# Designs tried in a protein design run: designed miniproteins, single chains, continued (2). Part 104

Each design is a single chain, and the fold is of that chain. pLDDT is the mean over its residues in the fold that is shown.

## One batch from the design tools (miniprotein)

Design m7815
Fold by ESMFold2-Fast:
Structure m7815 (fold): chain A 68 residues (1-68)
Amino acid sequence: MSPEALAAEVAGGIALIAAAVAKKLGDEEEAKKYAEEVLRQAEALRAAGDEAGAENLRRAAEELLKEI
């Protein structure tokens, strides 16, 4: 994996965990902020050539955003 793709995947994964935790705690504003960060990292992954990883992160973030 390219360094750019690896960095985006790690950052996106961390943000996704943070969004899920915030949602479980009832902090919808924090969950939304972290989910939006996941979407930014998904775009970085696509730019780095990892379209499958980008789609997985985007889908997870969009599902979180729909529930808050």
Scores: mean pLDDT 82

Design m7816
Fold by ESMFold2-Fast:
Structure m7816 (fold): chain A 58 residues (1-58)
Amino acid sequence: EEREKVAREIALALNAIGLVVDAYLKKKAGEDPTELIEEAKKLEKESGIKVTIPEEVA
């Protein structure tokens, strides 16, 4: 059962990384990335794993 918890935490962290990439692409296209960054930070907090968000996107 511990393995299921670890798998969930990793999945949340990977989802947060995906949102950061999407936010970067949105910012490059001239669109507002704020919502994606906020969601990525929320998933980072829930996973307990620190995800580095570049200042160019934050």
Scores: mean pLDDT 75

Design m7817
Fold by ESMFold2-Fast:
Structure m7817 (fold): chain A 61 residues (1-61)
Amino acid sequence: VSEEELDREVEEALLLIQAGIAKFHGDVEGLRATAQRARELGFPELADEIEAMAEKVEKEK
């Protein structure tokens, strides 16, 4: 496993943690910001999942 692959896995894990924290607090803006960051880092599928979480949280308000 290359160092670049390990860095990518760490970045993905951090994005998931940030999304989880934002979701727990009902922070729609934080979720959308995390989704944008995921897309910029090359995780478009993860970004789509986080955006879906933001929509669900927003609808529950």
Scores: mean pLDDT 79

Design m7818
Fold by ESMFold2-Fast:
Structure m7818 (fold): chain A 85 residues (1-85)
Amino acid sequence: AKEVIEGAEEGAKRSKNPEVAEAAVEEAKKAKTSGEAGTLLGQALHKHGATTDQIQEAAAEALNKSKSQGEAAGLLVRLVSEKLA
């Protein structure tokens, strides 16, 4: 959980929509595992207006471009939150 949460926080700082990005990170902080953190990030982004397709597309891009789960979480949060700006 820690790596995913820390990566998501770094992505939120770089987002052009920090309000949505930071809200998603706060939900992810409730997670006890890395998998739960990813699920809570996705659910929070969906509640803020992201479609399932937007989340899946951003997750695929984030995993392709990232070398760690933390980097992937940060890029996911940034990409999805910026689509909602």
Scores: mean pLDDT 82

Design m7819
Fold by ESMFold2-Fast:
Structure m7819 (fold): chain A 57 residues (1-57)
Amino acid sequence: KKEAVENLGKAADEKGLENLSNREIAELLGISQATVSRRIRRLGSKRELLIKLRLEA
């Protein structure tokens, strides 16, 4: 959902994307921490995850 991805972007701007835990990202996106961890592992970074989510939204 666009709103969840926008909220993640705002949190990344405020705290820095690398300072967001997988738990915080999961809560913002409404998915499990395991899903966030698997996606980051597959994509290589938190930044790549955010880029992909923005393209899908």
Scores: mean pLDDT 79

Design m7820
Fold by ESMFold2-Fast:
Structure m7820 (fold): chain A 84 residues (1-84)
Amino acid sequence: MKPRLIGVTPTLWLLSVEPDKREEYARFLEEELGLEVRPHPNFPEDTLFAVDKRIPDDETDIDRIIERGNELAKEVAEKLGAEL
């Protein structure tokens, strides 16, 4: 099954993955896309939090945040084969 990507905010993403693929997907997101990956506190085996640390924490231009979030969504979908 393809991993499913769910955006909570432009900078925070939930990725549902197969448990046996978790480490592989986490490594891909960290090494290829430069994301900070954390396990979900309640679902650590099959759900990953991915944070785009390339967006500054003090960015207040919502249009730029949305544009960057959409760019990252496309990049994850195309490179990882994630479903949106």
Scores: mean pLDDT 64

Design m7821
Fold by ESMFold2-Fast:
Order: structure tokens, then sequence, then C-alpha cells
Structure m7821 (fold): chain A 68 residues (1-68)
């Protein structure tokens, strides 16, 4: 149902954010399918058929996800 789809998309987006956070800590994050990573910067990926941009703030380390 719609709730199951929303949960799956949220989980996939969280996975992208976690992968970028691992790159920031010096560990290689496991590649999420279709995600391109940049050290301390920007990653792009697909989650549940949607395209996301993930950004790491270089000062605070906060991760922001934006649907494209």
Amino acid sequence: GAAELQEAQAQAAAGIAAGLAELRTGEKGEPVSGVAYETGGVGFGRAAGRLFEARIDKVSGEITLTEL
C-alpha cells in the first residue's frame, strides 16, 4: 500500500545518508545502488524509483537529502 511505499523510500533515503556519513568518518560506506559519492560533498542516488541528491555540509557534517 501507499504507507509501505513511503516507508521503503524513507529507508532507502536513510541508507544513502548513512553511506555519505561513513565516507565523512573515513570509513568507506557500502555503495547504495546508483549512488555516486564525493568526499565531504555531494552524492546522487535512486531510492524506490526516485532520484535524490545528498549533500554533506563541510563544516557541520550535516547531511541533507533533496528529491530531484
Scores: mean pLDDT 52

Design m7822
Fold by ESMFold2-Fast:
Structure m7822 (fold): chain A 100 residues (1-100)
Amino acid sequence: MAAAPTVTQSPSSATVLEGGSLTLTLTVSGEGTVSSILWFQQKPGEKPKLVARFFNTTSATLTLTNLKKSDTATYYARAFNKDSRLISWGSGTKVTVLPA
């Protein structure tokens, strides 16, 4: 018996070379209807920045392209229902961008 929605954010960590691309995915399963998924970038010493919004979906794919060393951050997804209530948080993805 699953009493709460399950969220899966993948990958949990990734290392990419500068100029490369990376795809992050959040999937929500179980109880509750997802209306929106929001992706945030959290850099050390900075406030979280909203980087992508997806509506009317139970999964969201964030594609990061032309990555720079300054894009090294932890990325988090948040899933909301139609009433803008937070259903669940993704576990986070630690992205490391290395020099090419």
Scores: mean pLDDT 75

Design m7823
Fold by ESMFold2-Fast:
Structure m7823 (fold): chain A 75 residues (1-75)
Amino acid sequence: MSKEQAEKYIKLAEEHIEKAREALKRGDRVTAIEHATLAARYAYQARLLGKDDEELKKKAMELLKEAGDLLLEAL
């Protein structure tokens, strides 16, 4: 169960990262901040749920870093 939920949160984080990047490309900083923040939340939850799976933890940490980088770029 936790692994399946972690994978779902990874997908949500990826979707919001894509939306944040698209918003930044069009100069919409507010939308980029909102999506980057959601991506960071989902990536963090995926890390907690996937704690027993090193590959899932790695993926979640990568997404968390990417979301953080996007948030800093938008601010």
Scores: mean pLDDT 84

Design m7824
Fold by ESMFold2-Fast:
Structure m7824 (fold): chain A 64 residues (1-64)
Amino acid sequence: MAPSQEEIDEAVALIIMAIGNLLASKGKYDEAIEAYKRAIEVAKNNPKTRDLAQKNLEEVEKKK
């Protein structure tokens, strides 16, 4: 059975979040913030994934 659009959006958001985490680990906080913002937008229809991306964004913003 083909995955739903919501499942695809969740997977894409998680991949973008992983990229953001990698950028943050390298001290590239501006690029990490952009990645998390994109993950939030992709995960608009998935509150749990969206909230996780928002939390990661806020944590990186505090480290600037």
Scores: mean pLDDT 80

Design m7826
Fold by ESMFold2-Fast:
Structure m7826 (fold): chain A 79 residues (1-79)
Amino acid sequence: MEEVKEEIRKLWYETVFEENLELKIKAKEKELGRKLSEEEKEELRKKLKEEFDKFLDKLLESMSDEELKALLEELKKAL
């Protein structure tokens, strides 16, 4: 099941994480009225990655083997 969990993480990262990061950057830039520095973008990426990993860890730990397989198939369809 670790292989299934890792594949879910990879597909979620490719489909959801990058879009969420871009939205967070745009929201922060709008809030500040300026563009973020590359350092600020890197810090947001690190923070979002930590939140993402914690969320997925909790989600995947709460799911049955059958639910994990179903989620993997749904994520594959999103590609």
Scores: mean pLDDT 78

Design m7827
Fold by ESMFold2-Fast:
Structure m7827 (fold): chain A 59 residues (1-59)
Amino acid sequence: SAAALQKLEDRLAELEEKVEELRKVNPVQAMVGEKELAELRAILEEYKATGDDSLLAEL
């Protein structure tokens, strides 16, 4: 749904901001956040391709 997609995009934007902040104080923790970002971006792309709302069940 459009609402579920927006929620995923909002979470991705929030995580991007946190990772950028972490890069300044803890580069190792920033790498962990970057991995999570990549995983969420993959879910977003899969959702856009399939429309499977179950991919967003944890949000």
Scores: mean pLDDT 77

Design m7828
Fold by ESMFold2-Fast:
Structure m7828 (fold): chain A 62 residues (1-62)
Amino acid sequence: IFEKYVKLKEAIFGFSFDVDIIEKLATPEEKEIIERLYKNYLDYLKSSNDPYLQKLAEEIEK
């Protein structure tokens, strides 16, 4: 899930991000928040009228 979140973040925000930082610093509660954010953006991509964004969501979800 963190690897998929990083992919989603890079696609949307265009920033480099270190997954190890999340793993080392995030508490279980913070990880749950990250998972919710990932799911919300995935849902946004799926509901988009752009076929490219819908395909991107499918690839990230796999």
Scores: mean pLDDT 64

Design m7829
Fold by ESMFold2-Fast:
Structure m7829 (fold): chain A 70 residues (1-70)
Amino acid sequence: MSAEEYVAQAEKAIAEGKYEEAIALAEKALALDPNNTRAYGVLRKAYLLLGDEEGAYEALEKLFEVLKKK
């Protein structure tokens, strides 16, 4: 699967309330494309929906690091 396919599956998992699965899928997308800003967005959303503010903050920090390179 492509990084984009994993991101799409992660967004679907969020819609279905499967937040842990969404995190795993977003991390698979990032393993294929570490600069995928959509995958970081999905990670942040999933962590926020789980109530994991620390995980959400870490995802945001990594997104800022990626954006600095663009």
Scores: mean pLDDT 82

Design m7830
Fold by ESMFold2-Fast:
Formats: C-alpha cells, sequence, structure tokens
Structure m7830 (fold): chain A 60 residues (1-60)
C-alpha cells in the first residue's frame, strides 16, 4: 500500500527500516489531517522534512 511504498522509498534514501517506518507513519498521519487522499510522493516529502528536524534536534 501507500505506506509500504513510502517506507521503501525512505529506505532507498539511506534510512533504517525502523526510522523509515516511523517517519512515513508520522508523515501520513499529518497529511491525513489536511487532506483525505495524500499521495506516496507527498508522504515521502513530508517524511524527509521530519527527518531533517529530527537530525537537527539530535545534533543540538
Amino acid sequence: GLLEEAIKALQSKGFSPEVAEALAETALYRLKLEKENPTTEEVVEEALELAELYKKAQEA
């Protein structure tokens, strides 16, 4: 499904399976609050933005 495809896309970008799943699930949840039919590409984009925020927090 959409979530599984997003997780695979994030793993291909260097994220671990656990991190990819957490980011994709969070991104999908957030997008579904704004629209009923988010795309896989939108979920991946949101997940990448969340990953950048998490990386910045971990370095602080």
Scores: mean pLDDT 80

Design m7831
Fold by ESMFold2-Fast:
Structure m7831 (fold): chain A 76 residues (1-76)
Amino acid sequence: MSIEEKKKLTLEAIDQMIADVRARLAAHPERAAELIGEFERIKQKIENATSDEELEKVLKELQRVFQRAADAIAEA
């Protein structure tokens, strides 16, 4: 898989998670906004990544934010 293909699939996964956060945390708009802001920041880092090594570092950060989003949804 090319770096551009990895970026595209990862960005699509983030957009889906942002949609889930908006839907499932609708009663907690400030928490939703915080998580969405973190995802938007990571999207920017992914788009700016120029190597597989740089992308892998951002993907590790993304995994942590995904876990925080999952925890927030489970607690809501």
Scores: mean pLDDT 83

Design m7832
Fold by ESMFold2-Fast:
Structure m7832 (fold): chain A 60 residues (1-60)
Amino acid sequence: GDARLEEILARLKELLAADPELVLGLLTHEVGPELGRALVAAIEAGDDATAKELLRRALA
């Protein structure tokens, strides 16, 4: 559900603020470098709609 994606996005924002290199590395390992970089870029741009769409694809 959308509420779950919003919770995951909020957690990723917290982790990125604390250690952006670690989060990028973990995301690129889990979902690949293209999706990982796109997700980080969307979060840093404040584009929550794009970030939630990328998360939905990564979790499918």
Scores: mean pLDDT 81

Design m7833
Fold by ESMFold2-Fast:
Structure m7833 (fold): chain A 98 residues (1-98)
Amino acid sequence: KKQIDLDIYLALIEIASALTVKLLERHGLTEQAQRLRDATDRLVEAIKAGNKEEARKALDEFVRTAEEGASQLPPEDAADVRRMAESIRRLAEKALSL
């Protein structure tokens, strides 16, 4: 049960991250988009490894980069990026609690 829940949370994190990355790329924020990909890869790897410290560092980097990107977007897209970042935070916290 815990393994299935973990796999679901990781899949949802990757989907939400991919959507956030595409939104940033659509607006020409290619550096922020690449930093989000890198942070997501580190977050997923750290969660799989059970490294809670590295996972929290990667999550913090993701949220910071997402907010930096969101500040440069139109209000509706900025709101979507912020909602996706909050969703990823909650999913990561659930994964780390398993």
Scores: mean pLDDT 87

Design m7834
Fold by ESMFold2-Fast:
Structure m7834 (fold): chain A 61 residues (1-61)
Amino acid sequence: MVEEARKKVDEAEKMLRDGAPPEDVLRKAQEALDLAIRAQDEELQRRGFELFQQAVDRLQA
């Protein structure tokens, strides 16, 4: 479960860096955050939340 959460966080970070559509980044970040919460990993939860916020900010900008 932790490995799945880490992969999703890494995927979302890559998508954000590569300029993927904010909607796609938001979806991936939501998946990553959900997995991180289920895995009870505080660091991955924090990273997932940061990615979610960045995706929302880009969507609104």
Scores: mean pLDDT 80

Design m7835
Fold by ESMFold2-Fast:
Structure m7835 (fold): chain A 58 residues (1-58)
Amino acid sequence: SKLIEEAQEELNKAITEKKYSLEEAQEISLLAIERATEYLEKGDEEGAAEAFREAGKL
């Protein structure tokens, strides 16, 4: 969905701009994907988007 795609793009930009190490970037991405996937499997697209945004914010 567009909402999820926008949230994923925000996370990717945040990771890139914060200049995390490759290892840190992978860990943050994996955490975000894991949490978002749980919401998506239940049909909660808003929850999934928030999971991506929260990971990018921290």
Scores: mean pLDDT 77

Design m7836
Fold by ESMFold2-Fast:
Structure m7836 (fold): chain A 66 residues (1-66)
Amino acid sequence: MSKEELAEKADKLGALAVTLYGEGRMSLEEAEKMIREAAELLKKAGYSEEEAERFFKNGLEGVRAS
């Protein structure tokens, strides 16, 4: 899987976690797990630890805002 494909998959997982949690279809624990999985995909794509942690933080803030 290419760097671009991994990054797109990460973005989709993050957005899905926010949407499903906001709709009451997913627990906070499940949403956090999905966002962490997305951050791991960014690391596999060659992004830095700092970039992956920023993605995780932004995703978690999105879930909390839902």
Scores: mean pLDDT 80

Design m7837
Fold by ESMFold2-Fast:
Structure m7837 (fold): chain A 62 residues (1-62)
Amino acid sequence: MKGVSADGTEGLTGFGGFVKAPKVSLDELAATSQALADAVKEANWTPEGIAKARAIFEEFAK
């Protein structure tokens, strides 16, 4: 068990939500992940890829 307050709390919050909420949204997460992977690949070489990656990350971080 991780007894670190501030740092561990963030992980615990995500774990709590993961246990109940995002299980049914797995399909939508998969679609977002695919777009993310494509943007990351393009961001490595193209400056436009970086802009796309930011847009996708903004929606994913929602």
Scores: mean pLDDT 52

Design m7838
Fold by ESMFold2-Fast:
Structure m7838 (fold): chain A 69 residues (1-69)
Amino acid sequence: SEYKEKAELQKKMSKAVKEAVRKLLAAGNHEAASELQSEVTDAVKKGITKKNTEEIIKRTEELLKQVEA
C-alpha cells in the first residue's frame, strides 16, 4: 500500500510540475520554471515523501495563479 501511495504521489507531482513549467515558460517566467524544476530534483535526491510532494504541488498552484492573474 505505501509503495503504491508513493508512486501515485510521484505521478501527481510530475504531472502538476510539467503543466506548471509549460505555462510558466509560455508566460515568459523562465526563472520560476527553473526554480520549480530544481525543487523537484532536490526532492527526488532526498527521497520522495508525502510532505515534500504536497509542498511542490501547492507551489505549482501558487505559481499558476500568478500567471492567470
Scores: mean pLDDT 79

Design m7839
Fold by ESMFold2-Fast:
Structure m7839 (fold): chain A 79 residues (1-79)
Amino acid sequence: AEEEAERLAREHEEELRKRLEEMLSNDNAAKLPEEVRKELLERVKEVAAETGVGNLAPFVLIRREGEEVRRRALAEAAA
C-alpha cells in the first residue's frame, strides 16, 4: 500500500539525515566509515551543483532518496 511506501521512505530519510549530520559535523565526521562518507559527499556535491545552493543540498538529497525509496516500494506493490 502507499502508506507502507511512505513509512519506508520516512525511515530511510531519518537514517540518511542522521548519517549526513554525522558527516557534516566537524566533531563526528570521523565516526562514519570512509566509504559511506565519500559516497554521501559525492551525492551532496551533485545536488549542490543541480540546485546551486549548497546549504540546502543535504536536505534535497534526503528528500530525493526518500522519494526514490517511496517510488521503488510503490512499483514493487503494483503488480
Scores: mean pLDDT 71

Design m7840
Fold by ESMFold2-Fast:
Structure m7840 (fold): chain A 118 residues (1-118)
Amino acid sequence: AVRDALIETLKEVRELVKQAPVSPEARDEILSLLDQAIEAVKAGDYDAAIENLRKAAEVVEKHVPDPEVRRHLVMALNALIGAARALKAGNEDVAQGLIDTARRHIEEARAALEKLKA
């Protein structure tokens, strides 16, 4: 189901944030906001999911120091915000396309993280 794909993709963002070079305080805040967004999606509360994802994107933009990792995490989060809006509207095809867009940015963020470790 498209909702399950959104939840799994949010969990992928969560795992990337755990690996990202960011302060522990900012990391914990982003992870908490992502966990709240996941629970909101499970409850069908897309407005709460959108609000928590917007806040997560703001923390990433302010506190993730690597420009490439930061850019792709923000782009992934913005695509997932769009997917939540599409699901709220009942537009599963648009939501799936936005989830696929988010997954591409997740892979680019992962590649950027691997370059930082080399």
Scores: mean pLDDT 91

Design m7841
Fold by ESMFold2-Fast:
Structure m7841 (fold): chain A 54 residues (1-54)
Amino acid sequence: KTPEEVARNIARRLLEQGFSRETARRAAKTVLEHFGYSPEEAERLAERVVEELG
């Protein structure tokens, strides 16, 4: 799986558990940074992932 897909799956699970979009975004960003994305790139991609989920 791509880093984006991993981040998307984590964000989706958090939203399904009733956590806020902000919490899901922070978790997705952390995952993307773990895969080597810069903080700025991870923030952009995390925002897109959460936006696409709802």
Scores: mean pLDDT 84

Design m7842
Fold by ESMFold2-Fast:
Structure m7842 (fold): chain A 88 residues (1-88)
Amino acid sequence: GMEGLLRRIRAANIVSAPAARAGRDDVEIEAFGYALQGKFAEAAYLLVREGLVTPEQAREILREAAKVMGLSDEEIERQLAEFDALLA
């Protein structure tokens, strides 16, 4: 119960950090919300779309956050594929 919530919050903080550093409260809230739902591809794409990170930086952030949340390597690969599809 609580362990899962804490992992989600930690993962969401990793994803929202670039927006927080930039003072973009609007993007920070949206990215945090996507990450809490396990929507790492959408959260990473949001950061790229808003000009906060490069696609390469977004992929690294996605990998880090997904690992913290406890996603398998196969699940991380699917999230990266979804992210690449959003960029196309």
Scores: mean pLDDT 89

Design m7843
Fold by ESMFold2-Fast:
Structure m7843 (fold): chain A 76 residues (1-76)
Amino acid sequence: MIAEKQAEVERAADDPEKKVRALVELALALMGQRRYDEAVEALREAARIAEKAGDHERAEKLRQAATSVEAIAASL
């Protein structure tokens, strides 16, 4: 459930790697519900956290994923 995924993001606040994973899982759940705009926001937040943690490769991949989801939403 989305609420459970949001709670998982909140619980992972002290661990950037866990928070990135929780945000990606939240984004996937949101996409499954066709809530694409919210999924894009979750992926962009995950990218910012990965960048801050020094994981530039993961951050770039997450930014690309967010752009792809945004393009899908725009085509609907």
Scores: mean pLDDT 82

Design m7844
Fold by ESMFold2-Fast:
Structure m7844 (fold): chain A 80 residues (1-80)
Amino acid sequence: ALAAQAKALLDAADAAFIAGNYNAAIALSQQAVALAQQAGDLLTLSIALSNLAGAYKILGKAAEAAALAAQAAALAAALA
């Protein structure tokens, strides 16, 4: 189902990020965000946004990274 697909993409994005393949990590994380939104899986969405923010920060996109991190933190706080 969509939630399982989003989780699989998130795991692939994490592996790409650890390997230093930031463009692949961004693409996979963006796909995970889209599927998590469709599934209503707010936990996976929060994690995917956090991963995307991390990749943007490494690439020097500080404003985009900060916006994504704030969105992820707001979702995580709502789930706590």
Scores: mean pLDDT 82

Design m7845
Fold by ESMFold2-Fast:
Structure m7845 (fold): chain A 65 residues (1-65)
Amino acid sequence: MSKEEELQKIYDEALKEAEKILTPEQRRKVFEEIRKAMQEAYENGDVEKAKEKISEILEKARKEV
């Protein structure tokens, strides 16, 4: 699997998880943060950093719910 394909899979899974637990307003903010993390990973090619950042974003969102 290419880094691009792996990042896409991570993104899709993160969005599905976020939709299960968040209000519409929180989803908007979380999706934006996930998008930023993904963009940074695409530029640097750091898939592991993207996974860590997305996990942190989702954990923070769950804490606010």
Scores: mean pLDDT 74

Design m7846
Fold by ESMFold2-Fast:
Structure m7846 (fold): chain A 84 residues (1-84)
Amino acid sequence: DMAVLNDEVERNAAMALIWAGIGRILESQGKYEEAAEAYEKALSLLPEDHPLRAEVLERLAEVYEKLGKLEKAEKYRAEARRLR
């Protein structure tokens, strides 16, 4: 089976958690551009069907709202809703 502890998918999911954590720390510091980059890195490491994608997409939407990029924020929020 491909779902083993040293699986690349599992390692990528673990790295995505780290990047999401970095994004949250940067967001709490008001570093919204850096937070967006960290969350986008997390998304790139998560499979499309991963349960963390919705949370990361919602974080990205909030960060882009803080940056004044409302169209991009709405796009990520809509993507999060589709994953329910």
Scores: mean pLDDT 80

Design m7847
Fold by ESMFold2-Fast:
Order: structure tokens, then sequence, then C-alpha cells
Structure m7847 (fold): chain A 81 residues (1-81)
């Protein structure tokens, strides 16, 4: 029950973040949030891809969010082992 509810909310969030990325492919926050949503669904491969895009953009912009994106990327990669 709870898992279905959360999965539905994350699916809707994924669609919204994909729309944001389609409108602005340099939207680092949208990629980061897309990674979080995929990770919650245990889709670690797509989460890793999204986090890598967010990380590249945060690094280019010297964003304070770089560290948290790196940590979440590492966590997703560790779960894929």
Amino acid sequence: ATELYLAGNYSDAIALFQQAIAQDPNNADAYYNLGLAYQKLQNYSDAIAAYKKALALYKKNNSPKLAIAQANLAAAQNNLK
C-alpha cells in the first residue's frame, strides 16, 4: 500500500523533472531530483545516469550542491554492486 503510493508519487515527479529537462537541458536541480526519484524506486542505473548529469552541471557552475550530488551518486553506485 505505502510502496504503491510512494511509487505513484515518484513516477509523477519523474515526468515533471523530465519535462523540466526537456525545456532546459542544463537544469542541474532537475537532474538531481530525477536521480533521487529513481533511487527511491530502486532504479539505480537510471539514478546513476541522472546524478552524473547533475554532478557535471554542478561542477561546471561550482555549485554548493556538488557534494550532496557526489554522495548520492556514490550511494546509488554502491547499491548496483
Scores: mean pLDDT 79

Design m7848
Fold by ESMFold2-Fast:
Structure m7848 (fold): chain A 87 residues (1-87)
Amino acid sequence: GPALTVTISAAASAAVGQPVTATATTSRPADRISFFVDGELVATFTGPKTSASVTVTFTAAGNHTVSELAEADGSGALASVTVTVTA
C-alpha cells in the first residue's frame, strides 16, 4: 500500500501562557498518534485516526519544537514544527 506520510501544523508564534493548538494529519489511518514538546511526550491518541490535535501552553520564551509520531501497520512517520514564543 502507499507509504505513511504525516504533516503537522501550528501557529509559528505565540506569547508565554497562550494556548497553541497543533494538528497532525496522516495520509492513511494511524493506529497511534503521539505528540512531543521539546522531545517530551505530552499526548497519545489510539485507534484508527487520520488526524489528531493537542493544545499546549509554553511557560518559557524561545523556540520550542512540537513533534508528531504516527504509527500504522508497523510503519512510523515523524513531523515537527517550531513555535517561537515571546514573553
Scores: mean pLDDT 86

Design m7849
Fold by ESMFold2-Fast:
Structure m7849 (fold): chain A 55 residues (1-55)
Amino acid sequence: SLEQQIQQLQEQMRQLADQIVEALRAGDEERVAELQVEMGRLWRELSALQQQLAA
């Protein structure tokens, strides 16, 4: 269902946010940039699914 897909994306984003914090603490700027790109991808996917659910 859309609700299950949204929950899965939110969990992935939570894990990714934790990884970004770890990379920032390590000073790994390249890793931070890669993870931020991935976060943007998940955010766009989440927004699209939320729009479908709300419509």
Scores: mean pLDDT 86

Design m7850
Fold by ESMFold2-Fast:
Structure m7850 (fold): chain A 82 residues (1-82)
Amino acid sequence: AAALRRQGAILYAAGGILYAAGEIEKEQGRLEEAVKLYREAAELYREAARLYAAAGDEAAAAEAERKAEEAEEKAKELEEEM
């Protein structure tokens, strides 16, 4: 349980870093790169959610899924602007 929760936390943090990088690329007008980063962030958040759920941490899993949906929505909105 503790090891899975730790792995989930690491992937959640990695997802946050890629999401932040996507925000920076979007502000710089690099829309294609921003979309790629948001989608990669969403995948990391979903994997974090799976690990949290496996560890029995439903609250952390739900938060990670919410972050994944947020990142996917950002990617879709930006693709519609391209």
Scores: mean pLDDT 87

Design m7851
Fold by ESMFold2-Fast:
Structure m7851 (fold): chain A 96 residues (1-96)
Amino acid sequence: LEYLKKALEYTKKALEAVRAGNTDEALSNLQKALDYVNKAAAEAEKQGRLDVAIRLTLIAITLSILIHHGVKDPAEDAKVLENIIKELEEIIRELE
């Protein structure tokens, strides 16, 4: 649960940086979010929470794509991050 809360924190910081046009700050926070999502996915798999692990793996793939493409479309990238934030909040709610 702590890894998920950290993933949410850094994803929110990445969204703020994208909206501010700060690409370097956005990429830094996306990389931290990805690290915590991967840790949360591994923990979920180890605990037999396969549905949660699959959802987190898809989020990790999406974050990796955003990082690789360098946040080139801030408006579209912000919408993707908003959707990731909502999904992370839902997973946290399901685990509490």
Scores: mean pLDDT 86

Design m7852
Fold by ESMFold2-Fast:
Structure m7852 (fold): chain A 63 residues (1-63)
Amino acid sequence: GPFEDALAGLVVSNPAVRELAEKAGRAYLEGDLETAKEYLRKMAELGADPALAERAIAVLDEA
């Protein structure tokens, strides 16, 4: 889905954020959207694609 596609793209853009992407995905599955958003912001801060991070956050805001 759009969130999973964005997480995959973030890891491709910077493989260093893989663990944060896994944590964001886990928080999403647990319904903890605020924690998932915090991990997405941290991924962008570490140099992952900021447009993909914003898209993933927007998907969670629509959930």
Scores: mean pLDDT 84

